# Ledger of designs, part 59: designed miniproteins, single chains, continued (2)

Each design is a single chain, and the fold is of that chain. pLDDT is the mean over its residues in the fold that is shown.

## One batch from the design tools (miniprotein)

Design m6037
Fold by ESMFold2-Fast:
Structure m6037 (fold): chain A 65 residues (1-65)
Amino acid sequence: SAEKRAAIIAFLQSLGIPEDIARRLADRLLGLRDRLSREELVQHLMDVYGFSEEEAEALADILYA
């Protein structure tokens, strides 16, 4: 949803990620949500993007809300 995308972008920007990168990453994560379980997405965020466990869990909370 548009609200979910906006929430992800806002969260990513709060971590210091520029808006253009945050927008592209939010779109990728929304696509991954449809293909991965919550646990697989958390692990992917940590392994591929270098997010902390806390940051990855917060992103997953928004994506699977």
Scores: mean pLDDT 88

Design m6038
Fold by ESMFold2-Fast:
Structure m6038 (fold): chain A 68 residues (1-68)
Amino acid sequence: MSPEQVETLREIYQAVLEGRWDEANALLEDMKRKYNLSDAEVLRIWGQVAETLDESIRSGKEVPLKVK
């Protein structure tokens, strides 16, 4: 994943944490269009964001998004 894609993923994660769901969805759709991501890749990205958010809720602390 490119550094630009990682930065966009951090913005999406931050928007989700702040309850800015419309902005998070818009950023993800822009990323999908710009990089020609498949629906499966988009779902995988949302899965990673959802997992990190769930871990943050369970631990009671903000968990940084880990991207490989």
Scores: mean pLDDT 70

Design m6039
Fold by ESMFold2-Fast:
Structure m6039 (fold): chain A 100 residues (1-100)
Amino acid sequence: EEELKKQLDEVKSLTLAAEGANKAADRYQAEADRLRGTPEAVEFYRKAAKAYQIAAGFYESAAEVSKDPELQEKYRNMAKEFQSKADDFRARAAELEAEL
């Protein structure tokens, strides 16, 4: 079915974009941890938070496009997880900025 193929291709594109954002966030987090105690660490934690939020957005979009209920639940759970990580890193950045 052409419509099903189009939806599967769209879900694949969205999940690949989410994985890319997650990998970027992991790299920003590692750099922030390396630079701990500096103003630059705060900026990298903020970048990590933003990248995790972008990943969450792509997973939420993948859930909306997917017609498979199990995949919808999986992607919504992933979106919630990455949004939680984004919130945690924003809080960490704010706390570290207050200590500088």
Scores: mean pLDDT 85

Design m6040
Fold by ESMFold2-Fast:
Structure m6040 (fold): chain A 71 residues (1-71)
Amino acid sequence: MTLEEILAALEARGYTPDDLLTGREVVEFARELGIDPALVRQVLAMQGYREDDLLTGRQAASLLYTAHQLQ
């Protein structure tokens, strides 16, 4: 899975790269992509994000891609 594929999946759900998602929404989206939600929570914490913090679609995609690479 590439960063571009994750961005395309977000856009298919109505999130542009500049739209905002909570850390919690990013974790739930990970389940749909087959990425381990526990790894996504770990990467969020490692990068200084809390579950209620807002991420852009680009930040969310980058974080999901990082979690995917750790699997």
Scores: mean pLDDT 84

Design m6041
Fold by ESMFold2-Fast:
Structure m6041 (fold): chain A 81 residues (1-81)
Amino acid sequence: SVFAPLSPEEHAQLVAAADALRKEIDELIKKMEEKGFNVEEYKKLVDRAYAVIRDPNASLLDAGVALVTLATIKVILKNKL
């Protein structure tokens, strides 16, 4: 069930995907800061989404929505550069 907690294997896969996205987002945030953009809200959104994915009790739905949030932030930041 998408509302049930993730299995350890599912959790590890989602954390790995989130880690890859976070690395790319952190690089984009740095470039945005170098261009003088205020990135405070994006940092907060990234931290909150990442915390959801890292929770071992997170459901597939909650972790999935959080992962989509990270992917969406990446697209927004790339389009603002």
Scores: mean pLDDT 87

Design m6042
Fold by ESMFold2-Fast:
Structure m6042 (fold): chain A 88 residues (1-88)
Amino acid sequence: DTAEKYYNAPSEEEKRKILKEVLEEAMTVEGIERETLLEEVEKQVEKLPASLAKAKAQLKEKGASEEDYKKIEAVAEAIKMLYEILKE
C-alpha cells in the first residue's frame, strides 16, 4: 500500500513523489479541495510532537523493536512533508 511504498522508498525525492501522487489522487479521485487538505494536514502537524511522543512511549512499554520506532518516525516525517508540499 501507499504507506509501505513511502517507508521503503530509497530517497527523499522518491518519498516526495509518492506523497504528491497521494495528494493528486485525493484531489482528483475523491474531489477534496487543496485548501481542505492543507487545513487538515496543518492540524496533524500541530499535534505531531505530542502524538509522536505518545506513540513512542506506547511502543517502549510494549518492548517494540527499533524498526517499529523507525516506522512511527517515518509517518511523522510523511505528515511534515505533505504539509510542505501543500504550502507550495
Scores: mean pLDDT 77

Design m6043
Fold by ESMFold2-Fast:
Structure m6043 (fold): chain A 80 residues (1-80)
Amino acid sequence: MLEEEARRLAEEARELLLRAGASEEFADQVAEDLYRGVLEHPELAEALMLVARALAYYFAGDKERARKLYEEAVRLAEAV
């Protein structure tokens, strides 16, 4: 079901951010936003996950990779 898929993606994003050094509060907020976003716009799931990955790279100190992933996320969102 869509809710189950959204929950799995939110949990993946949360773990990714925590591993990259983000705070629990920030990781929880991004996971909640991603869960809601996927439920409201399931077609944006890939773009929303790329935003979470971009944030993880930003926290890990790889700003160039973060920028590239964010640009790809915007491109995917515009294609929908």
Scores: mean pLDDT 85

Design m6044
Fold by ESMFold2-Fast:
Structure m6044 (fold): chain A 98 residues (1-98)
Amino acid sequence: ARERLREAAERVEETARRAEAGEATAEDVREALLEALRAADEAYAAGVLSPEQMREILNAAFATLARVQALEMGEETHADVAEALRRLAELLRRAAAA
């Protein structure tokens, strides 16, 4: 469970770097979010995540998804999406370290 959270965090952070460079598609970001949510769900089911940690991860993931939708509509920048992804990666890493 914790190793999968760490792997998801590394993938989200790599996607953030690519998004900042304008190289990540909306589908790349959605794929990284799905991996993060699967890792979080598995860790929560295993009792590794508290309900509070799970809520923070879900909120960060949905905030990132909203920014991706806004990017597709021309209302957000690649940097804004990258910032949201980095926040999610930080939460996943903290959860993996606990």
Scores: mean pLDDT 83

Design m6045
Fold by ESMFold2-Fast:
Structure m6045 (fold): chain A 82 residues (1-82)
Amino acid sequence: SEEVKKEIAELEKQIEEVEKQILDAQKQLTELYEKRKTAPSEDLPALDQEIAAVQDQITALSKKLRELRKKLAELKKKLYEG
């Protein structure tokens, strides 16, 4: 059970890191949308590409977070339902 507890702690740390990355990416997305409001028309295609890239990153991180949370739930179930 000590090994399982260490795996849970490591997984919780990974979850916190991914959650922070999502929050940082969401903040970046908000800043890009704000910049887009006052951007010259010539800069819009580049900004739209950056926005799309950050949206894709958030999507990928959200999927990773969901998978990590499922693994954490399974490990906790094995530890506490025994």
Scores: mean pLDDT 89

Design m6046
Fold by ESMFold2-Fast:
Formats: C-alpha cells, structure tokens, sequence
Structure m6046 (fold): chain A 72 residues (1-72)
C-alpha cells in the first residue's frame, strides 16, 4: 500500500534520528500528512486498525495514541 511504501521510504530517516536519540526530531522534520491520510482511509474502511497502528507506531517511533488522535 501507499502507506506501507511511505513507512519503508521513511525508515532509514527514522532510524538515523533514533540512533542519535532524537525521535521527536524525526516527527518535527518529516511531513507525515500522506501517511496519516492513508491510515485514516484504512481505519474508516474497517481494516484491523490495531495491528496496522502498532506497526506504524513502531516504525515511526510514535506512541499509538498519537496516531489515533491524528486520525480523528
């Protein structure tokens, strides 16, 4: 999916920020709007959102609760 492709494309950047202990820097510098739009579309379509949200949260280093709020 476009969301999964975006997460994979952003993974090296997320890992670089994590390696220097700056996960918040990754969130600040990276435009997540297309990823959040993909997640919102999947959430509304009734896909198993919990498992998808956990995968994206782990890859981005963001709490799952913050992703859920962004989808509201």
Amino acid sequence: SAGEALVEALRPLAEAYAARGDREGFLRETPLAPLLAELAARYKAGTPSEEILELYAEHLGVPKEELVKALE
Scores: mean pLDDT 59

Design m6047
Fold by ESMFold2-Fast:
Formats: C-alpha cells, structure tokens, sequence
Structure m6047 (fold): chain A 84 residues (1-84)
C-alpha cells in the first residue's frame, strides 16, 4: 500500500466516523450538545474530504495536515459523547 492509498483509506474512515457522530447526536436530548456534535461532524467531514482530494492528487503533506485536524475534532466529539 502506498502512503497516498493509506491516507485515502484513513480519510474515508473519518468521513464514515462523521456520519456516525451525526447519527449519535440525533439521539441526544440536550440540543446544545447535539448541535456541537453536528458542528464537529461537519468539520471532520470537511477536513477529511480535503484530505481525500489532496491524497488523490499526491499531496501527502496537505492530506496529513487535514487528517490531523479531523482527528482533533474527532477527539473533542468522543469526549462530548462520553459526557452525554
């Protein structure tokens, strides 16, 4: 597997993760927490899609930067879900 292929797979996994976060947010009774999780999921999806595009173009460093942002937002979403 090339580095670009690895980043593509990771970006796709994070896009799916964002979908799961939105699904979980829809089940929460606290509208403020649900809204924040939806915002975080949107940011994860945005950065992961940019990472996917960069990786497909061979821009490995750009793809990694966007994946790092997606992971950061994902960690915040995971924390909020544990506290919900």
Amino acid sequence: MTEAERLIDRARALIEGARVIKEKAAQLTDPEVAKRLQELADKIEEHSRRALEAAKAGNVDEAQRHLDESVRYGEEAARLLREA
Scores: mean pLDDT 87

Design m6048
Fold by ESMFold2-Fast:
Structure m6048 (fold): chain A 58 residues (1-58)
Amino acid sequence: SWFDRAKAQIRATEPAELAAALEAEIDRFRRQSGGRELSDAQERALLAAMLRVADAAA
């Protein structure tokens, strides 16, 4: 799935601590969707949350 590929890319490119935090945000949104494809609003919210996590970790 897109989420599995995104998590794999994050693990490959980001420091371990940041990767874990970003994966947790992805997993939270996937759980909220019941493991289904996210709506446009949910995708925007996930991207915004990931950017905040990355900014806070920098």
Scores: mean pLDDT 75

Design m6049
Fold by ESMFold2-Fast:
Structure m6049 (fold): chain A 92 residues (1-92)
Amino acid sequence: VAEAVSPTVTMPNGTTYFLRAILDPDTGTLLMVAENADTGAVVATATVTGLSDGQTVLVDLPVPADGATISATVSVDKAAGTVTISNISVTS
């Protein structure tokens, strides 16, 4: 599996998270998680299936406890076995 972790994402209430993207390159299945930076608790998940080599996808991760949604672009390179998280934004 390929994995990427984002820089710290800060919510409007001051809570901080890391985004983790986990790609199974054999199936093209991506699991995205938002983990609390202080506790490691998973607060949101999204799964995307059927991803092809060189594909990019916008992933939205609602965090209802914070009243906000984290959005990120994920780029897939199945041939290299890599995944990249970019263009992180928070909407409240």
Scores: mean pLDDT 81

Design m6050
Fold by ESMFold2-Fast:
Parts: C-alpha cells; sequence; structure tokens
Structure m6050 (fold): chain A 87 residues (1-87)
C-alpha cells in the first residue's frame, strides 16, 4: 500500500543515516572488515523492514544500488557483501 511504502521509506532513511555515518568512519580508517560488518548489519535491518512493510522488491533494488555505490569506493568490499547477500 502507499501507507506501507511511505512508512518503509521513512524507516529506511533513518537506518541509512545511521549506517552511512558508521560506514564513512570505517572507510576513512581504511578498515575493510568494519565496512563489511556495517554493510551486513544494514542489509539485515533493511531486509527486515522490507518484510515488515511488504516491500521486498524495493528493498532488494535498494540493496543492489547501495552495493554498486560501495563498489565505486571499494570493489572488494562490494564483492564480499554481494556474496553474503546471495547466501
Amino acid sequence: SEEDLKAWEKEVLALLQEFLAAYRRALAAGDAAAMLATGRRFAEELRKLGEKYNQMESTEQLLEALIEEIGRQDPAVAAELRAYLAA
């Protein structure tokens, strides 16, 4: 529904702000393990929101877009996240 989509978007935006701050700190430190751990936590929480609001297709599209963006900075971290999400 439109209400579920708007609720999903609001919750995703809040999570994105939280996880991007942590991810940027790890990126600045060159800590690939922390970048990967942050990415995995974000993916897990995002998938829970997708299930909660019945927005799984939008959630998977957003995850793919985020992994692509991460890959511009660190292709190895993007590859590891993609492998994790495929399991």
Scores: mean pLDDT 81

Design m6051
Fold by ESMFold2-Fast:
Structure m6051 (fold): chain A 81 residues (1-81)
Amino acid sequence: MALSQDQQINLLLAMAVAFKEAGDDATARRYVQLANEARRKPLSDEEVRAHVEEAIAALEALGRHDDAAALRALWEQLLAS
């Protein structure tokens, strides 16, 4: 399955917001940078999945369980579309 470029950008920006709210500005900045890169060259399905899985695990490790659950739900919604 391939997400559209807009879906990839919106997903990466949602991840950036979650980490910014968690106080992890460095990780938030990384996801903004990846979103900007995706505007020029879309990520592969494998790359998107890896970033989502990494973000969910990191949010859970930070105790941000609601943010992790919201990101998982968004990812599952995009996969079902």
Scores: mean pLDDT 84

Design m6052
Fold by ESMFold2-Fast:
Structure m6052 (fold): chain A 83 residues (1-83)
Amino acid sequence: KAIELFNEGRKAYYEGKYEEAIKLYEEAIKLMEKTADMSNPLNQLSLGSVYYLLSEAYKKLGKEEKAEEYYKKSEELFEKAQE
């Protein structure tokens, strides 16, 4: 389940395993986009949270362009969910 992948990714991030965290977050995003109704604000908030942490993990690896890309995706999802 997407939430399980997200929690595993967050654990990897706090253990300093940023590449593993990225992999787990990307898998969570793919699963959410495939299985969840993305018009639902709760799903938009969940997806936004995963994009935010993906951004933070890329930032830890010095991949600033990727970090900025995913940070913007996170902001757009959070804003859309609050409409």
Scores: mean pLDDT 81

Design m6053
Fold by ESMFold2-Fast:
Structure m6053 (fold): chain A 64 residues (1-64)
Amino acid sequence: MEKIEEEIKELVERIRELMEQDTPAARAQAMEEAMKMHDLIMEMMKNGIGDIGKFVEKRRKELK
C-alpha cells in the first residue's frame, strides 16, 4: 500500500508539471501518466475493497 501511494504521489506531481507546460506534447504525456496512475489506483482498490467487501458481507449475515 505505502509504496503504491508513493508512486501515485509521484505520478500526480509529474502530471501537474506537464499540465502547467500547456503544450500538446505535455498534455499527451500527462494523459499517459494519468493512465498509469489509474491502473495503480485500481490495483489498490482491488486489494482494499476486497477486504472491505468480505467484512461487509459478514456483517450483513450477522444482521439478517
Scores: mean pLDDT 68

Design m6054
Fold by ESMFold2-Fast:
Formats: structure tokens, C-alpha cells, sequence
Structure m6054 (fold): chain A 75 residues (1-75)
């Protein structure tokens, strides 16, 4: 097959792995902050300001991870 198809497949696999590792790192960072005594409400307020997502939508760790990704895309 064309070299472009092989390169596209390899790149998609690499991006998938990098995205997975990044999600795990962000989740670990958020969990460490919560264990250190930072409240979910404080994290939600900060990420709402950075991402533009309403704080009402930031109710769990998965929503906080999504907000952090949205904040990075705005940069």
C-alpha cells in the first residue's frame, strides 16, 4: 500500500496512546489534588474560568478532565 496509509495508521495509533497517557496523567493530578484537600468545588470553579464550561457541568473527575482539555484547546 502507499507509504501515506502506513504513516496514517501509525500516527493514529501513536495519537491514541498519547491521548490515553495524557488522560491518565490529568486524572492522577486531579486525584492527588483532591487527596491533598483541594475541594471538587474549587477545582470546578478554576477549570470553569479557564475552559468556559459552566461550573454546574463540572460535577465529577471525568468532567474536570474534559474541562482541562477544553482549556488547552483555547490556548
Amino acid sequence: GPAAQAAATAEAGRRSDEARQRVLKIKDEINKLLEAGVTLEELAQRLAEESGIPVEDLTDINALVAAKFAAERRK
Scores: mean pLDDT 72

Design m6055
Fold by ESMFold2-Fast:
Structure m6055 (fold): chain A 102 residues (1-102)
Amino acid sequence: MKVTLEIKLTLRNMSEQQAHDVLSKFVEILVEKARERGLEILDIKVEIKREGDAIVITVTVTLEGEREKALEVAEEAVKETKEWIKREYPDAELEAEIKEIE
């Protein structure tokens, strides 16, 4: 079945260049985790917006496979991205939200 997830990453204490590095790393992890679980990525859409002191990255990914596995992939990608940010940008803050859309 097709599953579309909206993953919103809110970054604080980061430059726009650093936010692009976070996006690249997040997509890399997401693709790897999807492959490991036998999920096909059909589409990835990205929007980057500045909201006050924050940079908001919205990643909309459409996957073919089981819903539960798609959610697990998104959650694991967020977790690994947070750990990567702690190492590379210790003063940065990341808040993440995952939402399934129709």
Scores: mean pLDDT 87

Design m6056
Fold by ESMFold2-Fast:
Structure m6056 (fold): chain A 92 residues (1-92)
Amino acid sequence: SPAVRQEILHMFRLLAAKGELYLAERILERTVAEDRPASLLEQALAEVDGMLADLKAMMPTLPASLRPQADAIIADGEALRARIRAELARRR
């Protein structure tokens, strides 16, 4: 079924977004803990910004069953984006 195929593809996109957020959060934590250069945080911020834009663009085509999961990922991404921005601001 085309509908089942599209749902599976959306699930893969949501899983990829979760993985990107996980890696960005690890970059933030490590950068703070080890006092590493801001360049990795700037790259992580750009990746999170791109992921959030892609997810928001996907929302109108997303199955209703996956909408709560997508909303949670967007909320987590916005919170992480704010944390990365705050750390970058602190370093100026």
Scores: mean pLDDT 86

Design m6057
Fold by ESMFold2-Fast:
Structure m6057 (fold): chain A 87 residues (1-87)
Amino acid sequence: GAVERLRALLAEVRADIAELRAIRERSGGNPSRDEILRAIGMVLRAIGDLLDAERLIKRYGETPERRALFAELQAGVAELRALFRSL
């Protein structure tokens, strides 16, 4: 259902946050070209996940649980973007 799909999108963003944190830690502020390209890909996917989540809410309607999951997804994408800027 819509809640299950929103949870899946949130899990993807959380996994990308963990990977980007690992890149930042390993690179010591000097990421490789390939690490930068992977980070760009993760940010673009996260933006796509937000658009997919917005479409899901529009299609199935807004409930308190779906609103809470969407807010968590928005916060996760903001964190991922902040981590990318800190590379």
Scores: mean pLDDT 87

Design m6058
Fold by ESMFold2-Fast:
Formats: structure tokens, C-alpha cells, sequence
Structure m6058 (fold): chain A 74 residues (1-74)
């Protein structure tokens, strides 16, 4: 779980750097979900907040709000 989430988080950063904010949000959300499913709630919250930041920078306020809601649920 942790190794999988670390790989997804790395892919999120790579996508952001490559100018693909949609993929960056997707990878960060998936990393958060993997960690949440593993009971790593604090780490999962950080990945959901990172996804919200990627979405906000892309002007996707709806995805940003959804990611923040997931972080709050954890």
C-alpha cells in the first residue's frame, strides 16, 4: 500500500511538472485512496490536499472542493 501510494504520488508530481494537471489530480486522488484503504489516514489526507492544490491551480474548483471534502472525511 505505502509503496504503491508513493509511486502514484511521484506520478502526480511528474504529471504536474509535464503540464498535465488533470493527470496530476487523478494520481494524487488515487494515492490518497490507497492510503485511506490501508488506514494511513494522516498520509491520505495530505495526498487529497495535494490533489485539491493541483485542481485549484488548473481552475477546477469542483474537483478541488471534492478533494478537500475527502481530506475532511479522513
Amino acid sequence: ALEEAEELARQAEEADRAGDPGKAVDYAMRAGQVLADAGMNEHARQLYLQAAQFAERNGDLESAARARALAEEI
Scores: mean pLDDT 84

Design m6059
Fold by ESMFold2-Fast:
Structure m6059 (fold): chain A 83 residues (1-83)
Amino acid sequence: MTKELKEEIVAIAEAAGNAKVAEAARNIGDAIEEAYKDDPEKAAELLEVAKRTLREGLAAGLSVDEIIEKLILALVEKKEELE
């Protein structure tokens, strides 16, 4: 589950031709997996939020910096909801 979601997030960013966003997505995915390694369901929920946020930001034509900021904010908010 988590590996597939991480691969999908990176593939979405790479398909958009944005290596910087792809690198950020990979690092965020790894951080979520490590933080929630004992709770893979919470890890999957955070990765789904990251995937949706990335897709929406790219579709809206947001800048790289705006997409990264939106990803961080969405993940922090979701993490607080899960705790």
Scores: mean pLDDT 77

Design m6060
Fold by ESMFold2-Fast:
Structure m6060 (fold): chain A 113 residues (1-113)
Amino acid sequence: STREEMIAAAEARIDDIIEELKAALGLDEEEIEAVRRALRILLEFRLGRGGEVRDRLSRALANAETEEGFALFSEIAGLPAEEIRRLVNNPEDERGQLELFVRALLAAAERAA
């Protein structure tokens, strides 16, 4: 597939994710806009922008439920690893899990800018 085809497929998936999150978590328009921007920036990192920051973020996301993932999320998001562990281990705290995810993506975006 061409880069343009991959971007189009990813943007469609971002729209689907936004609709799912809005329905599940009752996100307001400001939160939806923040998540959309964060997901697009994550896409840019996955497509080869950001070097070390991209690799660390990708590894943190892949290992989100491990001690290594918690430590990497702590560094990326600026939250204590213990707080990240508590949020990830509480599946009923969907809002807290979303906030952690958005915070990590926004921190990665700031480094990319």
Scores: mean pLDDT 59

Design m6061
Fold by ESMFold2-Fast:
Structure m6061 (fold): chain A 76 residues (1-76)
Amino acid sequence: SSGKLVIRLSREGDTLTYTFTNESDKEIHVQYVLPVDAVASVEIEPAQPFTFDAATRLLSFTLKPHETRVVRVTLA
């Protein structure tokens, strides 16, 4: 990884947990296509604005400087 945006993945059954960390002093706009065939649900913490397009599997959100957000994806 580049050391500015760190993405970690863990799996428990049908739940994928992605942890996105902005290690920089600047705001990062994330556009991430989930590498999965079908998604039942997406949850993100902390509760801040995000968008998810189920047809394209595109997840979009903003990370403030030094912010970590956790995305939980339940597979269909």
Scores: mean pLDDT 81

Design m6062
Fold by ESMFold2-Fast:
Structure m6062 (fold): chain A 110 residues (1-110)
Amino acid sequence: SAVEKAEEYAKKAEEYAKKAKEYAEKGDGKKAAEYAVKAAHYAGEAENAAFKSGGDKKGAEYAIKAGKYALEGGKYAVKVSKGESAPRAAAGAIGGAGALFGGELALRKG
């Protein structure tokens, strides 16, 4: 089912985000960025699967989780790339997820 695919893609996004963190902690900015990009890719696949679920709430929840993992992986890729620009795709993952989660919190007036 589309919901099951969203769950599988969310799990892949989590695993790649964890790998991005591990390589960032080792100082390997290139591999950290590569895994952050993979986490972002699977977050996009989870979103597509959730959309095809016809508005299933569980599918949407998995897409949101996948986006959060992509943001986390992207943050580690940026942190380790102190002397090197992060790939644009990893920066895009940070921007997209940040807009989804940070926009209302940063602009919250109540």
Scores: mean pLDDT 71

Design m6063
Fold by ESMFold2-Fast:
Structure m6063 (fold): chain A 72 residues (1-72)
Amino acid sequence: SALRERIRALAAQIEALMSGPRTPERYQQIADLLREMARLYEELGAQEGKVDLGKRMAQIFLELAEYYESLG
């Protein structure tokens, strides 16, 4: 699935950023990518007939994005 490949690539990018410098700019970059992850999981859930699971995963990533923004 193209969505699953995008999610995997995005997860690797987030992990790489998390292993780097702890700066306000880095935390904002992580938050932005986590919001993109939320969008992709909602799309994946809709595509696979798992709408509720997709929405729950999206909410988790959105809350994590807010946490990282609060660190900057």
Scores: mean pLDDT 88

Design m6064
Fold by ESMFold2-Fast:
Structure m6064 (fold): chain A 58 residues (1-58)
Amino acid sequence: EFEEVLEGLREEMKKSFENYIKYLKKQGIKLTPEELQKLRDEFEKSMEEFLERIRKAQ
């Protein structure tokens, strides 16, 4: 089902974002809780906008 494809994309995007956050921590970049939350909020918004665009293209 197409919804299963979108859910798979959502999981892969979330995984990539968590890997990005881990990479920043490994490089010694210290994010405040507020900065981290802002990045997560921006990521969620961009991800949902992307998934909605893909859904509409069908």
Scores: mean pLDDT 82

Design m6065
Fold by ESMFold2-Fast:
Structure m6065 (fold): chain A 73 residues (1-73)
Amino acid sequence: MAAGLMILQNIKYLAKRGDADKVRDFLINSLHVPRPVADKVVSLIKNGDIKGALNTIGKALGIPQEVVDEALA
């Protein structure tokens, strides 16, 4: 649970900086997220939908919604 929060907070930080490519690489290479899901997350980030991006990642990684909501605060 604590690790999940830190992962989401790091992704949120990179996404807000516009580092969509770094988010994609982290999702695929470190978290082993399937490419179609990672590509959807990148699209959401590029559209400014950080909430949608973190919710998509949370579901893909089995992170509880409460932890996703905390990362979005």
Scores: mean pLDDT 81

Design m6066
Fold by ESMFold2-Fast:
Structure m6066 (fold): chain A 97 residues (1-97)
Amino acid sequence: MAEEEELLRELEELLAGIPDERRRELVVAAVVGAAVAAAYAALRAGASEEEAARRGLEAARETLRRVRAGMPEEELEALIEAGRAALAAARAEQAAA
């Protein structure tokens, strides 16, 4: 959707300003992790797929805004871990079904 395209453009512009390759990789993983964690939490709370997607996009945009404000590496890593935990939980639930 148009909002997803705008988010990707904003991410690409942000990454172009980051000279450290490792930080660029952490930022991408944190944005994805935040989106996945927020979407999964919404689905677990009984939200529709459309609302979960909206929550995910909002979390991704908030993460980009905080990165621009100087989010430290430990916070980026925390978002990555949150996303990994959500993905693992979703896969376990699907395997149990």
Scores: mean pLDDT 82

Design m6067
Fold by ESMFold2-Fast:
Structure m6067 (fold): chain A 93 residues (1-93)
Amino acid sequence: SVEELVRRLANAILAGKAEEARRLYEELRRMGVSPEELAERVRRELLRRGVEEELAERVAEALREGRDPGEVAEEVLRHEVEVLREAVEKAVA
């Protein structure tokens, strides 16, 4: 169950689903998962999915520091949009 919730949280963060990320984080915290353990589990899940190491570590660090997981999800979405924008600009040039 913890593993399934961690997978769902990682997915919510990658998808920019702020409210879902907050809900899943609170659920894991209620189950007794520490912020440190939660950050490590999310980092490992992101790496398993092929997410860039630097991005996975930034997400883990933010969660370890107790940042709002919804804000983390929104930041990841903004990063993904920026990468797509740059790719489109390079394709047109």
Scores: mean pLDDT 82

Design m6068
Fold by ESMFold2-Fast:
Structure m6068 (fold): chain A 111 residues (1-111)
Amino acid sequence: SLDEEIAKLKELISKLYLAVRYDLGTPEEKIKLIDGIVEELEKIYQLVAPHLTPEERARLEKLYDEAKQEAEKIKELVRSGAPVDEILKELNKLIDKAFEIVQLVRRVRAR
């Protein structure tokens, strides 16, 4: 369900944030969490896609593309061993995009 996928997204974001902030686990484990976040955003998109107006679809697609671009930047920073503060800066951008997606999706469901 949509609520289950949103809950999974939030759990993955929380796990990734803690792993980055406290440098927990391996770079490969952090990358798997990033990929998991993108996969959950895609599942959320597919669940709401039939109920979107053209304007909502364009907005959601833009946010999803921006989230994917931020995810790729974060993966590169993780692979290169960038400082924690640099990774967190880009991670906060991904988190902001993910929350915008969740807010848009909740408004669509509230109709």
Scores: mean pLDDT 89

Design m6069
Fold by ESMFold2-Fast:
Structure m6069 (fold): chain A 87 residues (1-87)
Amino acid sequence: SSLEERRREIAREVARRIRFSSLGLDLEDVERMLNIETEEELEEMKKKLEEAAKEMIELFGMKPAGIASIQLELEELKKELEEILEK
């Protein structure tokens, strides 16, 4: 049903917003990540994710286990950006 499809779309968008914002990205960057339309934008957004993850690790002085967790999340979020481009 159309209501079930809309709920799935909203759930996916909300999950993506939460995951991207968890790295400390601002609302503008999160919106850009959700609306990737080109390979150039994909490359730019992957670099922003890498910089955000690096800044989080550096600013908050994370323990090695926390660093590994952030790096794993970074790789999964890069895959999410690729899926957004492919739709």
Scores: mean pLDDT 80

Design m6070
Fold by ESMFold2-Fast:
Structure m6070 (fold): chain A 57 residues (1-57)
Amino acid sequence: SSYLQQLRQQMQENAQQFATELAQRLGGTPEAQALAQAIADGILDAMITMRDWVLRK
């Protein structure tokens, strides 16, 4: 549905914003950016998986 598509887009944008903020908090180094992106990607994947699981109830 359109709702699920919009929710996925919002989650992805929130994950990217989180990655940017986290990287800045960790000093903005390339290592910090890579770590922040990996964490954000993991959170996004977990959130999408949990959302899909809940919606299949």
Scores: mean pLDDT 77

Design m6071
Fold by ESMFold2-Fast:
Structure m6071 (fold): chain A 62 residues (1-62)
Amino acid sequence: MEVTVRLADGRSTVMEVPEGITGAQLREMLSERSGIPVERLDLRPADAVLRDGDVVTLRELP
């Protein structure tokens, strides 16, 4: 399925991800791909199961 990730700089990207993942699982996947520790990534909504066409927000914490 596809989700839209909105970045803190105002940019958006579309990602293909497995169906039935949560925002927390997407955050972990982004951490693995970027090398940024998961504790420094804030992705919302974190506790919801994501669906095709969902929009999530991602920002890097200091």
Scores: mean pLDDT 79

